Designed miniproteins, single chains, continued (3). Designs and how they scored, part 38

Each design is a single chain, and the fold is of that chain. pLDDT is the mean over its residues in the fold that is shown.

## One batch from the design tools (miniprotein)

Design m9303
Fold by ESMFold2-Fast:
Structure m9303 (fold): chain A 82 residues (1-82)
Amino acid sequence: SGLERAVAAAVAAVLAGAVDFIERVHKRGGISDEEALKELQNIIDQAKYVKKKAEELGDEGTVKRAEEVIKRAQKMIEEIKK
């Protein structure tokens, strides 16, 4: 449905913004490594759900956006764990 596609796309966009926000705040020392890791894992879990929903809806654009969110968050987790 149009509403389900719109919601999935909106959530993917919000999650992309959340990754950007966590990256900036963590780089400035505004949040701890532990808090950043927890928030990034939550973003990955939400993005995986959005990806699955977008796949079911045939929205390839939202699938790709969700995959980019997952990849960026995973890379940041790897950088923080060091």
Scores: mean pLDDT 89

Design m9304
Fold by ESMFold2-Fast:
Structure m9304 (fold): chain A 80 residues (1-80)
Amino acid sequence: SKEELQKAIGKLISLGAELLRAAPDDVELQRLVAEAMKELIENPSFEKIKEAARKLLEYARSLGLDDVAERIEQFLKELE
């Protein structure tokens, strides 16, 4: 439903903000989060949410942000 889609987008935005707070000077992360949010605004779907979340997860893992990575993994599992 549109309501469930909006809730998922809101949760993903919150996770992106958490990543930005954990690495506030990371310009590449800032661009990655902005690009992911742009894709969700242009054509919102559960598939696009999953794609964006997977990209954020890979980045969180590359930075060693294990706690944030675990939360993104749980988010992805909840969308199945």
Scores: mean pLDDT 84

Design m9305
Fold by ESMFold2-Fast:
Structure m9305 (fold): chain A 79 residues (1-79)
Amino acid sequence: SSEKVQLFFKQDPEEALKVIEEVSETISLGNPENVVKAARLYYLENKSLKVIGEELGVTRSRVSQLISEVEKKLSEYLN
């Protein structure tokens, strides 16, 4: 769930980012670097999807898709 993923980033941000780096290559919605950056900005810095899109040069909809895939992969890892 979204709550479990957010808690993971709060308790162990280094480990959460490592997991995202490993699964980022399996997410076809962007390059791995942008997937990791989107996750950091969203979960650690609490940025809105619109602001993240502006920083990464992508649409809000694209960021929403990236975060949904990140959440799915992390939820699979945590269960």
Scores: mean pLDDT 79

Design m9306
Fold by ESMFold2-Fast:
Structure m9306 (fold): chain A 89 residues (1-89)
Amino acid sequence: SMADEKLREAAELLEEAARAAREGDSEKAQELIRRATELAAEGYLLLGQPDAAKGIRYAGEVLIELARKDPELAARRAEELAAHLREES
């Protein structure tokens, strides 16, 4: 479905964000997290899950801040979120 495609693409962007964070490209990591979590939120809205969409947007804000302060932790959290989204799709 279109929702499954959005969640899978969001997972791929989060995996790219983790790589960018570990490579020290904080700006790229932040942009990829922003795009990924917005795409995941759209996917959850298509599934009729507005609370999940809100949760993902909040997680995105936390991950963006983390990418500035602790890139290795941000990378691990982004990979965990990506794995979760792959299971949902």
Scores: mean pLDDT 90

Design m9307
Fold by ESMFold2-Fast:
Structure m9307 (fold): chain A 56 residues (1-56)
Amino acid sequence: SEIVIYPKDKPPASGTELADLTGLTAEERAKKIIELMNQYNASSLTDLGEGVAYLV
């Protein structure tokens, strides 16, 4: 399933993608999400569905 991660405090938009997690396993996705949350000082992730999620 497709999933693209966007930064916090910005609306999801083309060209602002932080990572494309499409094709990764659930474990690899979880690891990448944690790494992105730490890197961008985010407390959580919001999944909008349809392959779009953003850091919060």
Scores: mean pLDDT 76

Design m9308
Fold by ESMFold2-Fast:
Structure m9308 (fold): chain A 88 residues (1-88)
Amino acid sequence: IEREVAELRNLLAQIEAAKTEQEVLALGETLIDRLEQIAKEHPELREELERLRKEIEAIMNDKSLSTEEKKAKLAEITRRAIELLERL
């Protein structure tokens, strides 16, 4: 748990620091991969993490969102994932 939370906090910092759409999309894909790994190790969170993954995919594929809007939404989802793990 502590390791997974630390990894997500580092990813959150990278998302907040990202300057290009390419960086934001790459970090979104990294976030999806991290959530899938966490769901494998914590089946009790699988359903909640799967919902977050679908939200990330929707954000990344939404052509109406600016790079800054995608960053803000990905950061929010990352914080929610951290909160889920911290409740364990």
Scores: mean pLDDT 83

Design m9309
Fold by ESMFold2-Fast:
Structure m9309 (fold): chain A 96 residues (1-96)
Amino acid sequence: AIPEENRLSEEEQKELEERLNKILEKALSLIDDEEVKKKVEEKMKRVLAALKSDKLSAEFFKEYVLPKLEKDPSLLVDVSFPNFLSDEELEEALKL
């Protein structure tokens, strides 16, 4: 089990899920390809799962990455944005 001190609280998890779901919904509205939509949805589920188990990364993501994605949801679907296939690669991209 992940130590409790390194896991997000239920309230923090719900806030993160709600914010990411709003970004995802807007991002998916910009995609016409069903295969690309599925890929983006699966990637967001993996990111959410990783962030729920790492409070420090989640706090960094909420402070620096979430506001950028909320301002421009197209960043999730930009074909030039690297590494949508690996959780490790996405975590590196989120270290802004």
Scores: mean pLDDT 67

Design m9310
Fold by ESMFold2-Fast:
Structure m9310 (fold): chain A 89 residues (1-89)
Amino acid sequence: MLEEIREILSRAPESLRELVVELLALLALYGVKTKNEEAFKLAVEMAKERGLVEEVSAKAVALDTSKSVEELEEEIRRLVNELKEALGL
């Protein structure tokens, strides 16, 4: 999953910025809630590389903190699939 997310993010154009920001925010929140350091680090590094740190941070704060780990995993999978379809992957 993390490797697939890395590949998708490397190919995502500026037109998919909103989906990328949402995915990175969800991935960061997932990493914090599950203590998954690799997921959190990937989200932070990708946000820095794209100059999206402020947008991702704002989105993460705005996310529903009552969401379960399972709900976060489902939303991440949904966004990954949406990005794959948009990229023709």
Scores: mean pLDDT 79

Design m9311
Fold by ESMFold2-Fast:
Structure m9311 (fold): chain A 60 residues (1-60)
Amino acid sequence: NKSEIIQELSANSNLPHETLQEEFDSIYSAYLSVGFPEELAEKMAVAILKEELKAQQNSK
């Protein structure tokens, strides 16, 4: 469930749900455009978004 994943990421990152939804959709669409199945595109979007959020938090 995309909504559940975004809520989890929002809780962990303190970023607004709307911001995370937009970033998730951007990454997800990119993976769909190169031929990944929806299930894999979702997993890749989650993984990349988590890594981006960790990098942002650790850079402070």
Scores: mean pLDDT 75

Design m9312
Fold by ESMFold2-Fast:
Structure m9312 (fold): chain A 105 residues (1-105)
Amino acid sequence: DPAERRRRAEERARQAALRAEAARFLEELLKYIQKKLDELDLPPESRQKALEHIEQAREALKAGDLDTAALHLNIAIQTIIEGISDPKKKQQFQQEFRDYVNRHR
């Protein structure tokens, strides 16, 4: 069926485009998290844990595993939030992260 073949090709193209957009967002998010980690004064243990998850996210992105990349970036963000001792700096980071995500949706 030519119509069914066209529909399947269009659906594959749409899904490939959405996947490419998601990959680009996750790559930009990884760079954002890395920059924030460099700017923040965190306990060594929190910094090391966040860096390990950033590296796992980078490897997942190279493998095309967007779900695993997103999971590790989320763990890195939570590790950073938990590592900030100053409540004002914690609130500022959480707000900046929300603003970043909203700008890139």
Scores: mean pLDDT 85

Design m9313
Fold by ESMFold2-Fast:
Structure m9313 (fold): chain A 70 residues (1-70)
Amino acid sequence: MQRAVVRFAGAGARVTLVGRAAGEERRVEVDTPPDGRPTEAVLESPSEAELEVELEGAPVGIVDVEFRRL
């Protein structure tokens, strides 16, 4: 297992993290706060999972991306 943490800043958007591995898909959806402060989306997935970021709405800035072994 691994944990992906994506930190982003922006307002008026939804960020979705998608992890896909053979036979499994995991998703986490996070809305940007109204004040545009940095926010985190966190997804735990199999270590071999392919990770995708989906954006809906206004543009966001990616501040940081971290992967941690679990």
Scores: mean pLDDT 77

Design m9314
Fold by ESMFold2-Fast:
Structure m9314 (fold): chain A 95 residues (1-95)
Amino acid sequence: SARERLLKLLDDLIEALKNKDIDKAIEYAREIKKVAAELGLEKLAEFFDKLIEFLEKNKETGIPDELFDKLVELFEKIKEALRAEDYEAVDEIIE
C-alpha cells in the first residue's frame, strides 16, 4: 500500500540522516513527497518540499549535528502517527 511504502521510505530517510548522507536524504525526501501527495497528505508533501529545498541549499555549507538529531526525532514521531493512522497528529507534528 502507499502507506506501507511511506513508512519504509521514512525508515530509509531516518537511516540516511543518522549517517549524515544528505544526497540519500534528499532522494528519499523526494520519494516521500510523491507518496504523501498520492495519499492526499498535502501538508506533509509541502513540508517535504521545503525540507528538500533547505537540504539542497545547505548541503555545501554543512548542516549542524543537532539539526540531524532533531529531524530524526521529528520523523520517528511522524512514523508513529502514520502507524496509528492519526493524520491530524502528523499535521500537528510538522507545524
Scores: mean pLDDT 85

Design m9315
Fold by ESMFold2-Fast:
Parts: sequence; C-alpha cells; structure tokens
Structure m9315 (fold): chain A 78 residues (1-78)
Amino acid sequence: SLEQQIQENGLKLLAAYTDPEARKELEELIKNGSLDSEAAKKQIIEIAEEAYKKVEEDPEARAKLEAYLARLLAEEAA
C-alpha cells in the first residue's frame, strides 16, 4: 500500500523533500557523537511524523508529496 511505501521509504522521501541539507546536518550530529544510530533513527522518525502532519494541513504540500510518491513508486515498480 501507499502508506507502507511511505513508511519504508520515509528516510529517502524526507531527504529528497526536505533537501539533502537536512540529512547532512543529521549526519554531522552523528559524526560528532551528539546522536547514536538509534537516537538518529528516532529523530528521523519524528521529523517524518511532523512532515506528515504538515502535509495533512497544507493541501499544496500534500499535492507535491503525492506527485513525488507516485514517481518513487513507479521507479520502484520498474
């Protein structure tokens, strides 16, 4: 289902949607010892949950996200 695809690709989706800059910041925090791998995963999940909430409340962001997800699903299916 779409929801399962979103959850499975949440990190990739978030990295692409929030820009590689956000991912770079997280990588730097891990490198500096500020976050371990488990804490990093938790942070990524929290960011993804906030993004999902914002998409729900912003129809423009939702439309863009849906278009992006449709493309990702098509690429994964090929």
Scores: mean pLDDT 55

Design m9316
Fold by ESMFold2-Fast:
Structure m9316 (fold): chain A 91 residues (1-91)
Amino acid sequence: EYEEIRKKLGVDLPKSDVEAILKDPDSARSHTALGHAYLVLGDADKAVEHFELALKKDPNNEEAKALLEQLHKRFPENEKAQKLLEEAKSL
């Protein structure tokens, strides 16, 4: 998935982010980076999936929460993003 996202974006992800994803693709940092990439691509459902995984690993991940709020603002009709954001605020 991370190689697919990098290829689709055509953007050179920071080396530290690529190394983190390669070493531990299931880390909160890796999922936050992947969620942001999907958000940039406009794939709200995939972005929500990765932000949910990031917040399960680190419920206090401020970056993931901020990106999730940005996602909900851009895609207000996405019920998955709305539900996840409400759950994150309740933590």
Scores: mean pLDDT 75

Design m9317
Fold by ESMFold2-Fast:
Structure m9317 (fold): chain A 86 residues (1-86)
Amino acid sequence: SLRKELEELIRRQLEVAVKILESAVRRTVEAIEKLKKEGKLETLDDEEAIEKIVELARERRTEEDERLVEELEELDRRIREVLAEL
């Protein structure tokens, strides 16, 4: 049934979203630790520190991170299609 398909798609979307968040948190923590280890975190102002942390975290994105984002976008599209048929 469309209702069961919708429930499974929403459940999978939440699972993928959690994995994306976990990866983003890990890469952010790794970026902070790298800047701290290099002694650069103490020399940057708050805005510069945030920008550099975001930049480093994005540079550390893997093919798996890109695949998860693509899966999330595909799941969103499929959910919208199922909802349109209800």
Scores: mean pLDDT 84

Design m9318
Fold by ESMFold2-Fast:
Structure m9318 (fold): chain A 95 residues (1-95)
Amino acid sequence: EEKKREAIARRLGELQRRIDYARKVGAPDLVAEYEKELNELKKKYNLTDEEIQEFIARGRKLLDEEDAKNPLLRKAWEKVFDTDIAEERARRAAA
């Protein structure tokens, strides 16, 4: 189903976005967790390397088109993610 394919593409695109941002802000622990989730989805849906990259590319395009319609949502997402990363790092450092 087209809607199911788009949902998977959005999921994989969002996950890759999180990986890219986590790398940019220097959170290698979160990069590893997101890469593990990406690999689990690849195994779950029995995707080839080519297929998963195509889904990621499609998902990124869909997300970028949504951001272009409301750029404030992208800035808000980055602020929320920065806060979540800071809290998770503080939590892991504390215990």
Scores: mean pLDDT 77

Design m9319
Fold by ESMFold2-Fast:
Structure m9319 (fold): chain A 85 residues (1-85)
Amino acid sequence: MVEEYRELAAKAQEAVEAGDEEKATELGVEIARLLVEHLAETGTREQLEEALEIAERDLREAEAAGDEVATAVAREAVRLLREAL
């Protein structure tokens, strides 16, 4: 699990370094989806609530920074976490 997320994160970083914002966003969204699915299956309600608080903060920070890739990824994480709660 952790190794799979690390591999996806590495591919997302490569896409960012290559200037492929579409691929970076797609990979980032996929990572967020897999992490939320895993947490929903194995985590407690308290862990889901904490993850939502972190994701909402990350979304606000990304929007303030004008980071379109980070904003899209954080927005999807917030949506999925709200649906899981």
Scores: mean pLDDT 79

Design m9320
Fold by ESMFold2-Fast:
Order: structure tokens, then C-alpha cells, then sequence
Structure m9320 (fold): chain A 70 residues (1-70)
């Protein structure tokens, strides 16, 4: 994944996490990625990669740490 695209994705997830005031589930991750223009297949792969890397449910702290590592 290109670093700019990854940053935009992580920032979108962070914003949703802040709006909800709780960790993001796998289903919510899939919905957010699809809303950002990913196909269902691509979104499922990206969700699997994010969950493998950061865990599930995905917390605000996990997202901030991922952004800091870019």
C-alpha cells in the first residue's frame, strides 16, 4: 500500500473511532473501507491485514500507533 493511501485510510478509521467513542469492529472496518471506494474483495483483504497487524476490535490507540509508524 502507498504510504499516502495508508495514512488517509488510517485517518478515516481514527475519525470514525472518535465519532463512535468506542473500538471499531471488523464489520465497521469493512463498511468504512467500502465507503472510501474499495471493492468488497479488496476491503475484505485490507480488513484482514489490519486485524492481523493491529488486532480486533481496533482501538483509537492502535490507530494512532499505526499512523505514528508511517
Amino acid sequence: MVILTRLELLEALKKRCEELGRPLTREELLDILRENGLSEVTARVAVADLVAELGCPLTLEDLEAAIAQL
Scores: mean pLDDT 76

Design m9321
Fold by ESMFold2-Fast:
Structure m9321 (fold): chain A 92 residues (1-92)
Amino acid sequence: MDKWSYEEALETMKLILKELPKYTEEELWGLVERIAKAVVTLAPQLPKTPEAIEVLKELKKAFREAKEKIKDEKAKEALEEAIKTLEEQIKK
C-alpha cells in the first residue's frame, strides 16, 4: 500500500472504533458482522507501525466488549474471528 492508501485505511479503522459502540447499542448485528469481516481482511494488509499496532489493540478491546453484548450468532462468530486475526497481527 502506498502512504496515502495506508493513511486512509488506518483512518477507516479509527472510524470503526468510534462508531462500533453505536452499532452495538442499536443492535445493528448485520453491520457489526460486516465490520468484523472487513477488519479480518484489512488488518493483515496494514504496515505494522506503532500507530497501526495501537489501533489494532484498541479494536481488539472494542470487539471483545461488543462480543459480550451480542445476541446474534453470525455477528458473534465474525467478531471472534476478527479478535483472533487482530491478536495474530499484533504479535507480528
Scores: mean pLDDT 79

Design m9322
Fold by ESMFold2-Fast:
Structure m9322 (fold): chain A 64 residues (1-64)
Amino acid sequence: SEELEKFKERLQKALEILKKDPNADIDTLVKETGLDPATVRILKTFLEERPDATLEEILEAMGL
């Protein structure tokens, strides 16, 4: 769906930011990507444990 594709684009952007700067704060990520703070927090935690995680792995972890 169009909404799912938009969500994936926002996740990909957040993933790129976090891979460049793992210490990027939640507020900055929300502002830059338009993702909800809860989604950003999940993504940050996932990448802290798995820095090389792919978008597909993150989507799978979210049940998508």
Scores: mean pLDDT 83

Design m9323
Fold by ESMFold2-Fast:
Structure m9323 (fold): chain A 60 residues (1-60)
Amino acid sequence: VPVLITDEEREALVEEALARYGLPREYRPLILKFLDTLPAEMTREALETHVDYAARDLSR
């Protein structure tokens, strides 16, 4: 796949989602752990969608 999602990009997406939903940084490891259970081969768009859903679910 021509697009490589780095650990830095994953962390940035998680931080952006946390800020969007007003979640404390303590939720960051939970979202990252959830992402580690997903297939490694996914598009950036799919990853962003999963991060958004996880953050939204935690904000409830």
Scores: mean pLDDT 74

Design m9324
Fold by ESMFold2-Fast:
Structure m9324 (fold): chain A 66 residues (1-66)
Amino acid sequence: IDDLIKRAEALRKRARQLGDKLTEKQSDSILTILKTMKESGVVDPKVLAGIEAQIRQIEAQLDALE
C-alpha cells in the first residue's frame, strides 16, 4: 500500500506539472482511498488490485505525453 501511495503522489505531481487537471483529480481520489485504507487498517485486496491497475494506466498515459 505504501508503494501505491508513493506512485499515486508521483502521478499527481506529474499531472500538476503538465496542467492535466483531470488526471490530478483522479490521482487525488486514488490517494484518498489508499490513505483511508491505511489509516483504518481495512485493506481489500481486490480494491488494491483495481487501484494498482488504474495507477499503471495513468502512468502509461502520462508517459505517452512525454
Scores: mean pLDDT 77

Design m9325
Fold by ESMFold2-Fast:
Structure m9325 (fold): chain A 74 residues (1-74)
Amino acid sequence: TPPRSLEELLRWFAERHARARTEEEYLAVLEEAIAQLDALIATETDPAERALLESLRAGLETLLAHVREHGVEP
């Protein structure tokens, strides 16, 4: 189930990221975080909050691309 708030998403991401042991687990966490951000962006009506969510999503996509190409410590 998608998180209801950015705070919930950030807490979830931090906990899951800290527990990732393999590249595959780390990739899965990043992909889940991006999907959750997409859901939040789709329902966000405040332009400033949406811009923040879009910035976070772009950062996670950059990390995902680097991990896919170079491993977990690019």
Scores: mean pLDDT 77

Design m9326
Fold by ESMFold2-Fast:
Structure m9326 (fold): chain A 93 residues (1-93)
Amino acid sequence: MLDYSDVKVDEELANSPEVKELVKQFLEGKLTGADLAKLPEEVQLAFAYRLGKIFKESPYREQATASIEATKRGLLSISDEAYGAFMLGLESP
């Protein structure tokens, strides 16, 4: 089992226009897990972390529970590290 504290995320990359666009495309249904798996690992982790932060800050988080669970399962199918990065974002202070 991966410890989330072992996952290193590039915060500057997570705030880059590139990662912001990837998250937007994912939320619009234009990116699949297969598309994400083809990205460099550092970009996958930055993407997952940013997505987790967006869900954390959502005023509709309770209504998004099914989407959050589906996202967790999808990221786990890519890597344990991607899942860990998402959880770091979701549980960030």
Scores: mean pLDDT 75

Design m9327
Fold by ESMFold2-Fast:
Structure m9327 (fold): chain A 91 residues (1-91)
Amino acid sequence: SRVEELAERARKRLEKLGKPALAEALREAILVLKDEPYEKLEEAVETLLKAVEEEKDLELPDLATLTRGVIGALLLIINEEELKEKQKELE
């Protein structure tokens, strides 16, 4: 999916920026989200990227800013799914 392609690009960029722990976390996130509805992932990524761009009055966000945005969106989705699983175990 396009979300997986964007996430993989972000992972590779993080490795080049000297953030291997974050790159590994993103890689594991992609693997966990493999069975998730991609439409929800794509919407979250696009919403976060748009919000980051709208916060920039003078310049478009650089690749580092976009990379952080994508990671943030993916981590939020993972946390929501973990919370849903924990709720099912408690009910």
Scores: mean pLDDT 54

Design m9328
Fold by ESMFold2-Fast:
Structure m9328 (fold): chain A 65 residues (1-65)
Amino acid sequence: DANRQAFLAGAEDALAAATGLTEEQRAQIRAEVEAAASVLKADSQEAAYQAGYNLATQLIRLLKS
């Protein structure tokens, strides 16, 4: 599914931009992103990419709190 791949790509781009995360924290974010991808509903690949990027960004912020 192209929308699922775009979602995962958006999340990976957010993770690549993040600093100070451990490998365990990165793995946890990836697991949560994969779970969200399984129920993803998006109208376009661009919307899916933005959704994945935004989800990973929120999860990164929560882990740094």
Scores: mean pLDDT 83

Design m9329
Fold by ESMFold2-Fast:
Structure m9329 (fold): chain A 66 residues (1-66)
Amino acid sequence: SGIYKRIKAVKNVMKVTGMSYDEAYQAVVIRTSGKSDQDVIDYLKSLGYSEEDAKKAVEAIREGLK
């Protein structure tokens, strides 16, 4: 996807989860690099986020990439 959709997805993740730009950006990179929603969840859980917050981040990425 284009750079604008990626930036939109990053901003959406930050808005719904409160995570940093770098964390949100990496989550978007993982999801757009051919990896699954579960890979994003596993990454965010490794940073100390709950499964619930990680799932919210995945949905925010999907909305941002529309």
Scores: mean pLDDT 86

Design m9330
Fold by ESMFold2-Fast:
Structure m9330 (fold): chain A 72 residues (1-72)
Amino acid sequence: AKASRAGLLALGDKVAAAPFGATVRGVVGGQPVTITLSADPAVLGAALRAAAERLDGEDADRAVTQGIAEAS
């Protein structure tokens, strides 16, 4: 959970700094994650960081999916 949370926070920061349409790579819970930005990167990055705050003891894949859905 903590490793997934840290990975989501780092991924959210990378997404927020990226231009629209970019592909961002990161690691969440030891798994490589690739996101192509089809929404506002700042909004998506904020949503991923918010999802990370809910991740203590939770499923990382579900948190990522919720963050992306909230940003879309």
Scores: mean pLDDT 66

Design m9331
Fold by ESMFold2-Fast:
Structure m9331 (fold): chain A 74 residues (1-74)
Amino acid sequence: METYVGRVLVERGGEVVEVTVVAESGGGLTLTMGDRTVRREAVMSAEQAEATVRALLEVIAALMGALETRFERR
């Protein structure tokens, strides 16, 4: 089981909010922003999970004006 975690820090209304994207091989995709969480079940290879997190981090950073972006493999 491979887990990939992406984090984007964005400023909203004067507060710093973390957007977290987690993809797990064979598990699914979870996206969290503040107290809101969206989960989608998806069967992914490790390579697909990594690519998905990286792509979503780029999209979120571009759309929300990221302060910082982090990527981790666990």
Scores: mean pLDDT 78

Design m9332
Fold by ESMFold2-Fast:
Structure m9332 (fold): chain A 98 residues (1-98)
Amino acid sequence: AEAAEIERGVQAALEAAERAAEVLPEELREPFVELVRELARLALEVEKNKDEEAKKHLQKAQELLAELVLGGREGRYSREEAEELLEEARRLVEEAKK
């Protein structure tokens, strides 16, 4: 993929993340969007390197972020619970880094 196509893909993910973050407590919206940005960039590098272990960690982080958004929309998480889920997703993204 061309560098411009990669940057457009990351930008599209960020726009979707900003909209999804609207269901989260205001204080967690920026950390959520920043983690999605980091995950999107790392996912491109993981795919390029064919790193299956890192890919599994990123998939788990993505699933956890999706659950955070779904649960936020349904009002299932307190601010503290949402923060804990976001930190767990961040931990998985860090595990995926080489």
Scores: mean pLDDT 77

Design m9333
Fold by ESMFold2-Fast:
Structure m9333 (fold): chain A 98 residues (1-98)
Amino acid sequence: PATTTVTLELEVRPASDPSKVLAKGTRTLTIPGDADLGLAVLREMVRFGRETAKELGLKPEELVVSGRLTGADGSVAELEPASVTDLERALEEGLAAP
């Protein structure tokens, strides 16, 4: 089966202080070619942000997740910074509607 592989680099910052980095992570995502890459990226951003919130004892709305997506062809896309709560809403909405 055809698959798409991308590298996802994520950073978590406090909403109150965007100059401070609380966590950084890099993940390689391999998905079927017919799968929604945007939903796969959202799911990973939510997972990383939620784990960071749990580890630090902070509320999800107090954390902002941002990142960079690098395709197998070397193309780069910057991900819009969003709170973990807003990313969870976006993921839930994306899973409810095609």
Scores: mean pLDDT 79

Design m9334
Fold by ESMFold2-Fast:
Structure m9334 (fold): chain A 60 residues (1-60)
Amino acid sequence: MTPDQKLLQILREYAQSAEAQALAEKIRAENPDASPLTQAVMIGLALTKAAQERYEEELA
């Protein structure tokens, strides 16, 4: 499995977690004036960062 495939797998698994759902709700609550598209981008970036941190932890 390539690093990219592993990161995507971790991201998919994390995105389905209660933690990811809570993070998404927090971002929406903190950015009520942002468009739905902007909120989606912000959530995507936050989830990607969390997945990268989990991936780095696995490598350590």
Scores: mean pLDDT 77

Design m9335
Fold by ESMFold2-Fast:
Structure m9335 (fold): chain A 71 residues (1-71)
Amino acid sequence: AEELKEKIKSLTPEERKEFARKQLKDGVKFILDVRYKRGEITKEEYERIKKLLDDGNWEEADRVIAEIEAR
């Protein structure tokens, strides 16, 4: 766990994105489900992000998630 956190901190922005892609699909789907149930995101936002992840468009999915997190 600590080794993972240190590895993420040592990555370049590009390497961090690549690492995030590998973790993003499963972890983000879980977080999105929780946020959707809390009413923090709409069903349409939830479905859009899931579709982007499933389509392999992780760059766009990451951007949309960052926008939602900034709210």
Scores: mean pLDDT 70

Design m9336
Fold by ESMFold2-Fast:
Structure m9336 (fold): chain A 92 residues (1-92)
Amino acid sequence: MLSKEELKEQLLGFAKLLAMFARSQDDEELLRLAEEIEEAVKKDDLETAKRLMEQARELLERRIAEETDPRRVAWLREMAEGMDRLIEEIEK
């Protein structure tokens, strides 16, 4: 299990990766969620961070359904699986 500090660092790192992806895809909705996750983690509001991660996870699922490039689909699924693991760690 991750310590609270390790969990926060992983959430911040993930939010930055999500923001980089959102910028590369011109996905303003996903970028906004990534920025809000970063702010929630910085404020030590892990419950809000979890809720925002769940919203971003749902949005990624919709993007996967719309994606036609198999390599992008694989990458998005790996990202979604990483999110599921972090959400589970917040619940512990």
Scores: mean pLDDT 81

Design m9337
Fold by ESMFold2-Fast:
Structure m9337 (fold): chain A 55 residues (1-55)
Amino acid sequence: MIRYPSLEETEEMLRDAERALAEYEARNAPQDVIDAVRRLLDQLRRSVEELRRRA
């Protein structure tokens, strides 16, 4: 499934991305990388919100 993951799968992706962001920040990764991960997190959070609203 490419476009419509389950709510739980999307929440897991969100948590994985949050952990990745924390690790990148701890490792002092370039700002561009940090910003890219933050944008992905925002998209995943919106997806989770939409899925919860529809449930």
Scores: mean pLDDT 77

Design m9338
Fold by ESMFold2-Fast:
Structure m9338 (fold): chain A 93 residues (1-93)
Amino acid sequence: SVKEKLEELIKILEEMVDIVAKVNPRSAARLKAQLDEVKKMVEEGKDPEEVVEKIKNIATQAYLILRYFGSKEDIDKFLELEEKMWKLVEEIK
């Protein structure tokens, strides 16, 4: 279902935020607050397109932080998660 795919996207996003938490705990706390808002949107049955756009925005913020503070290994792990995220996004559209 679309809800199950959104929940899987949220799990991928949680892994992305956990990578950020290792290199910048303060920025990760801000991203976790935004992630909790996305979880509420899914629970409330908000438009999947709106939820996906919020998820993409948080992922973009995470990437920018990792590009500045992260190692090559952190960035490579993030990009693998991003590939999985994009495949799921295509299935929701």
Scores: mean pLDDT 88

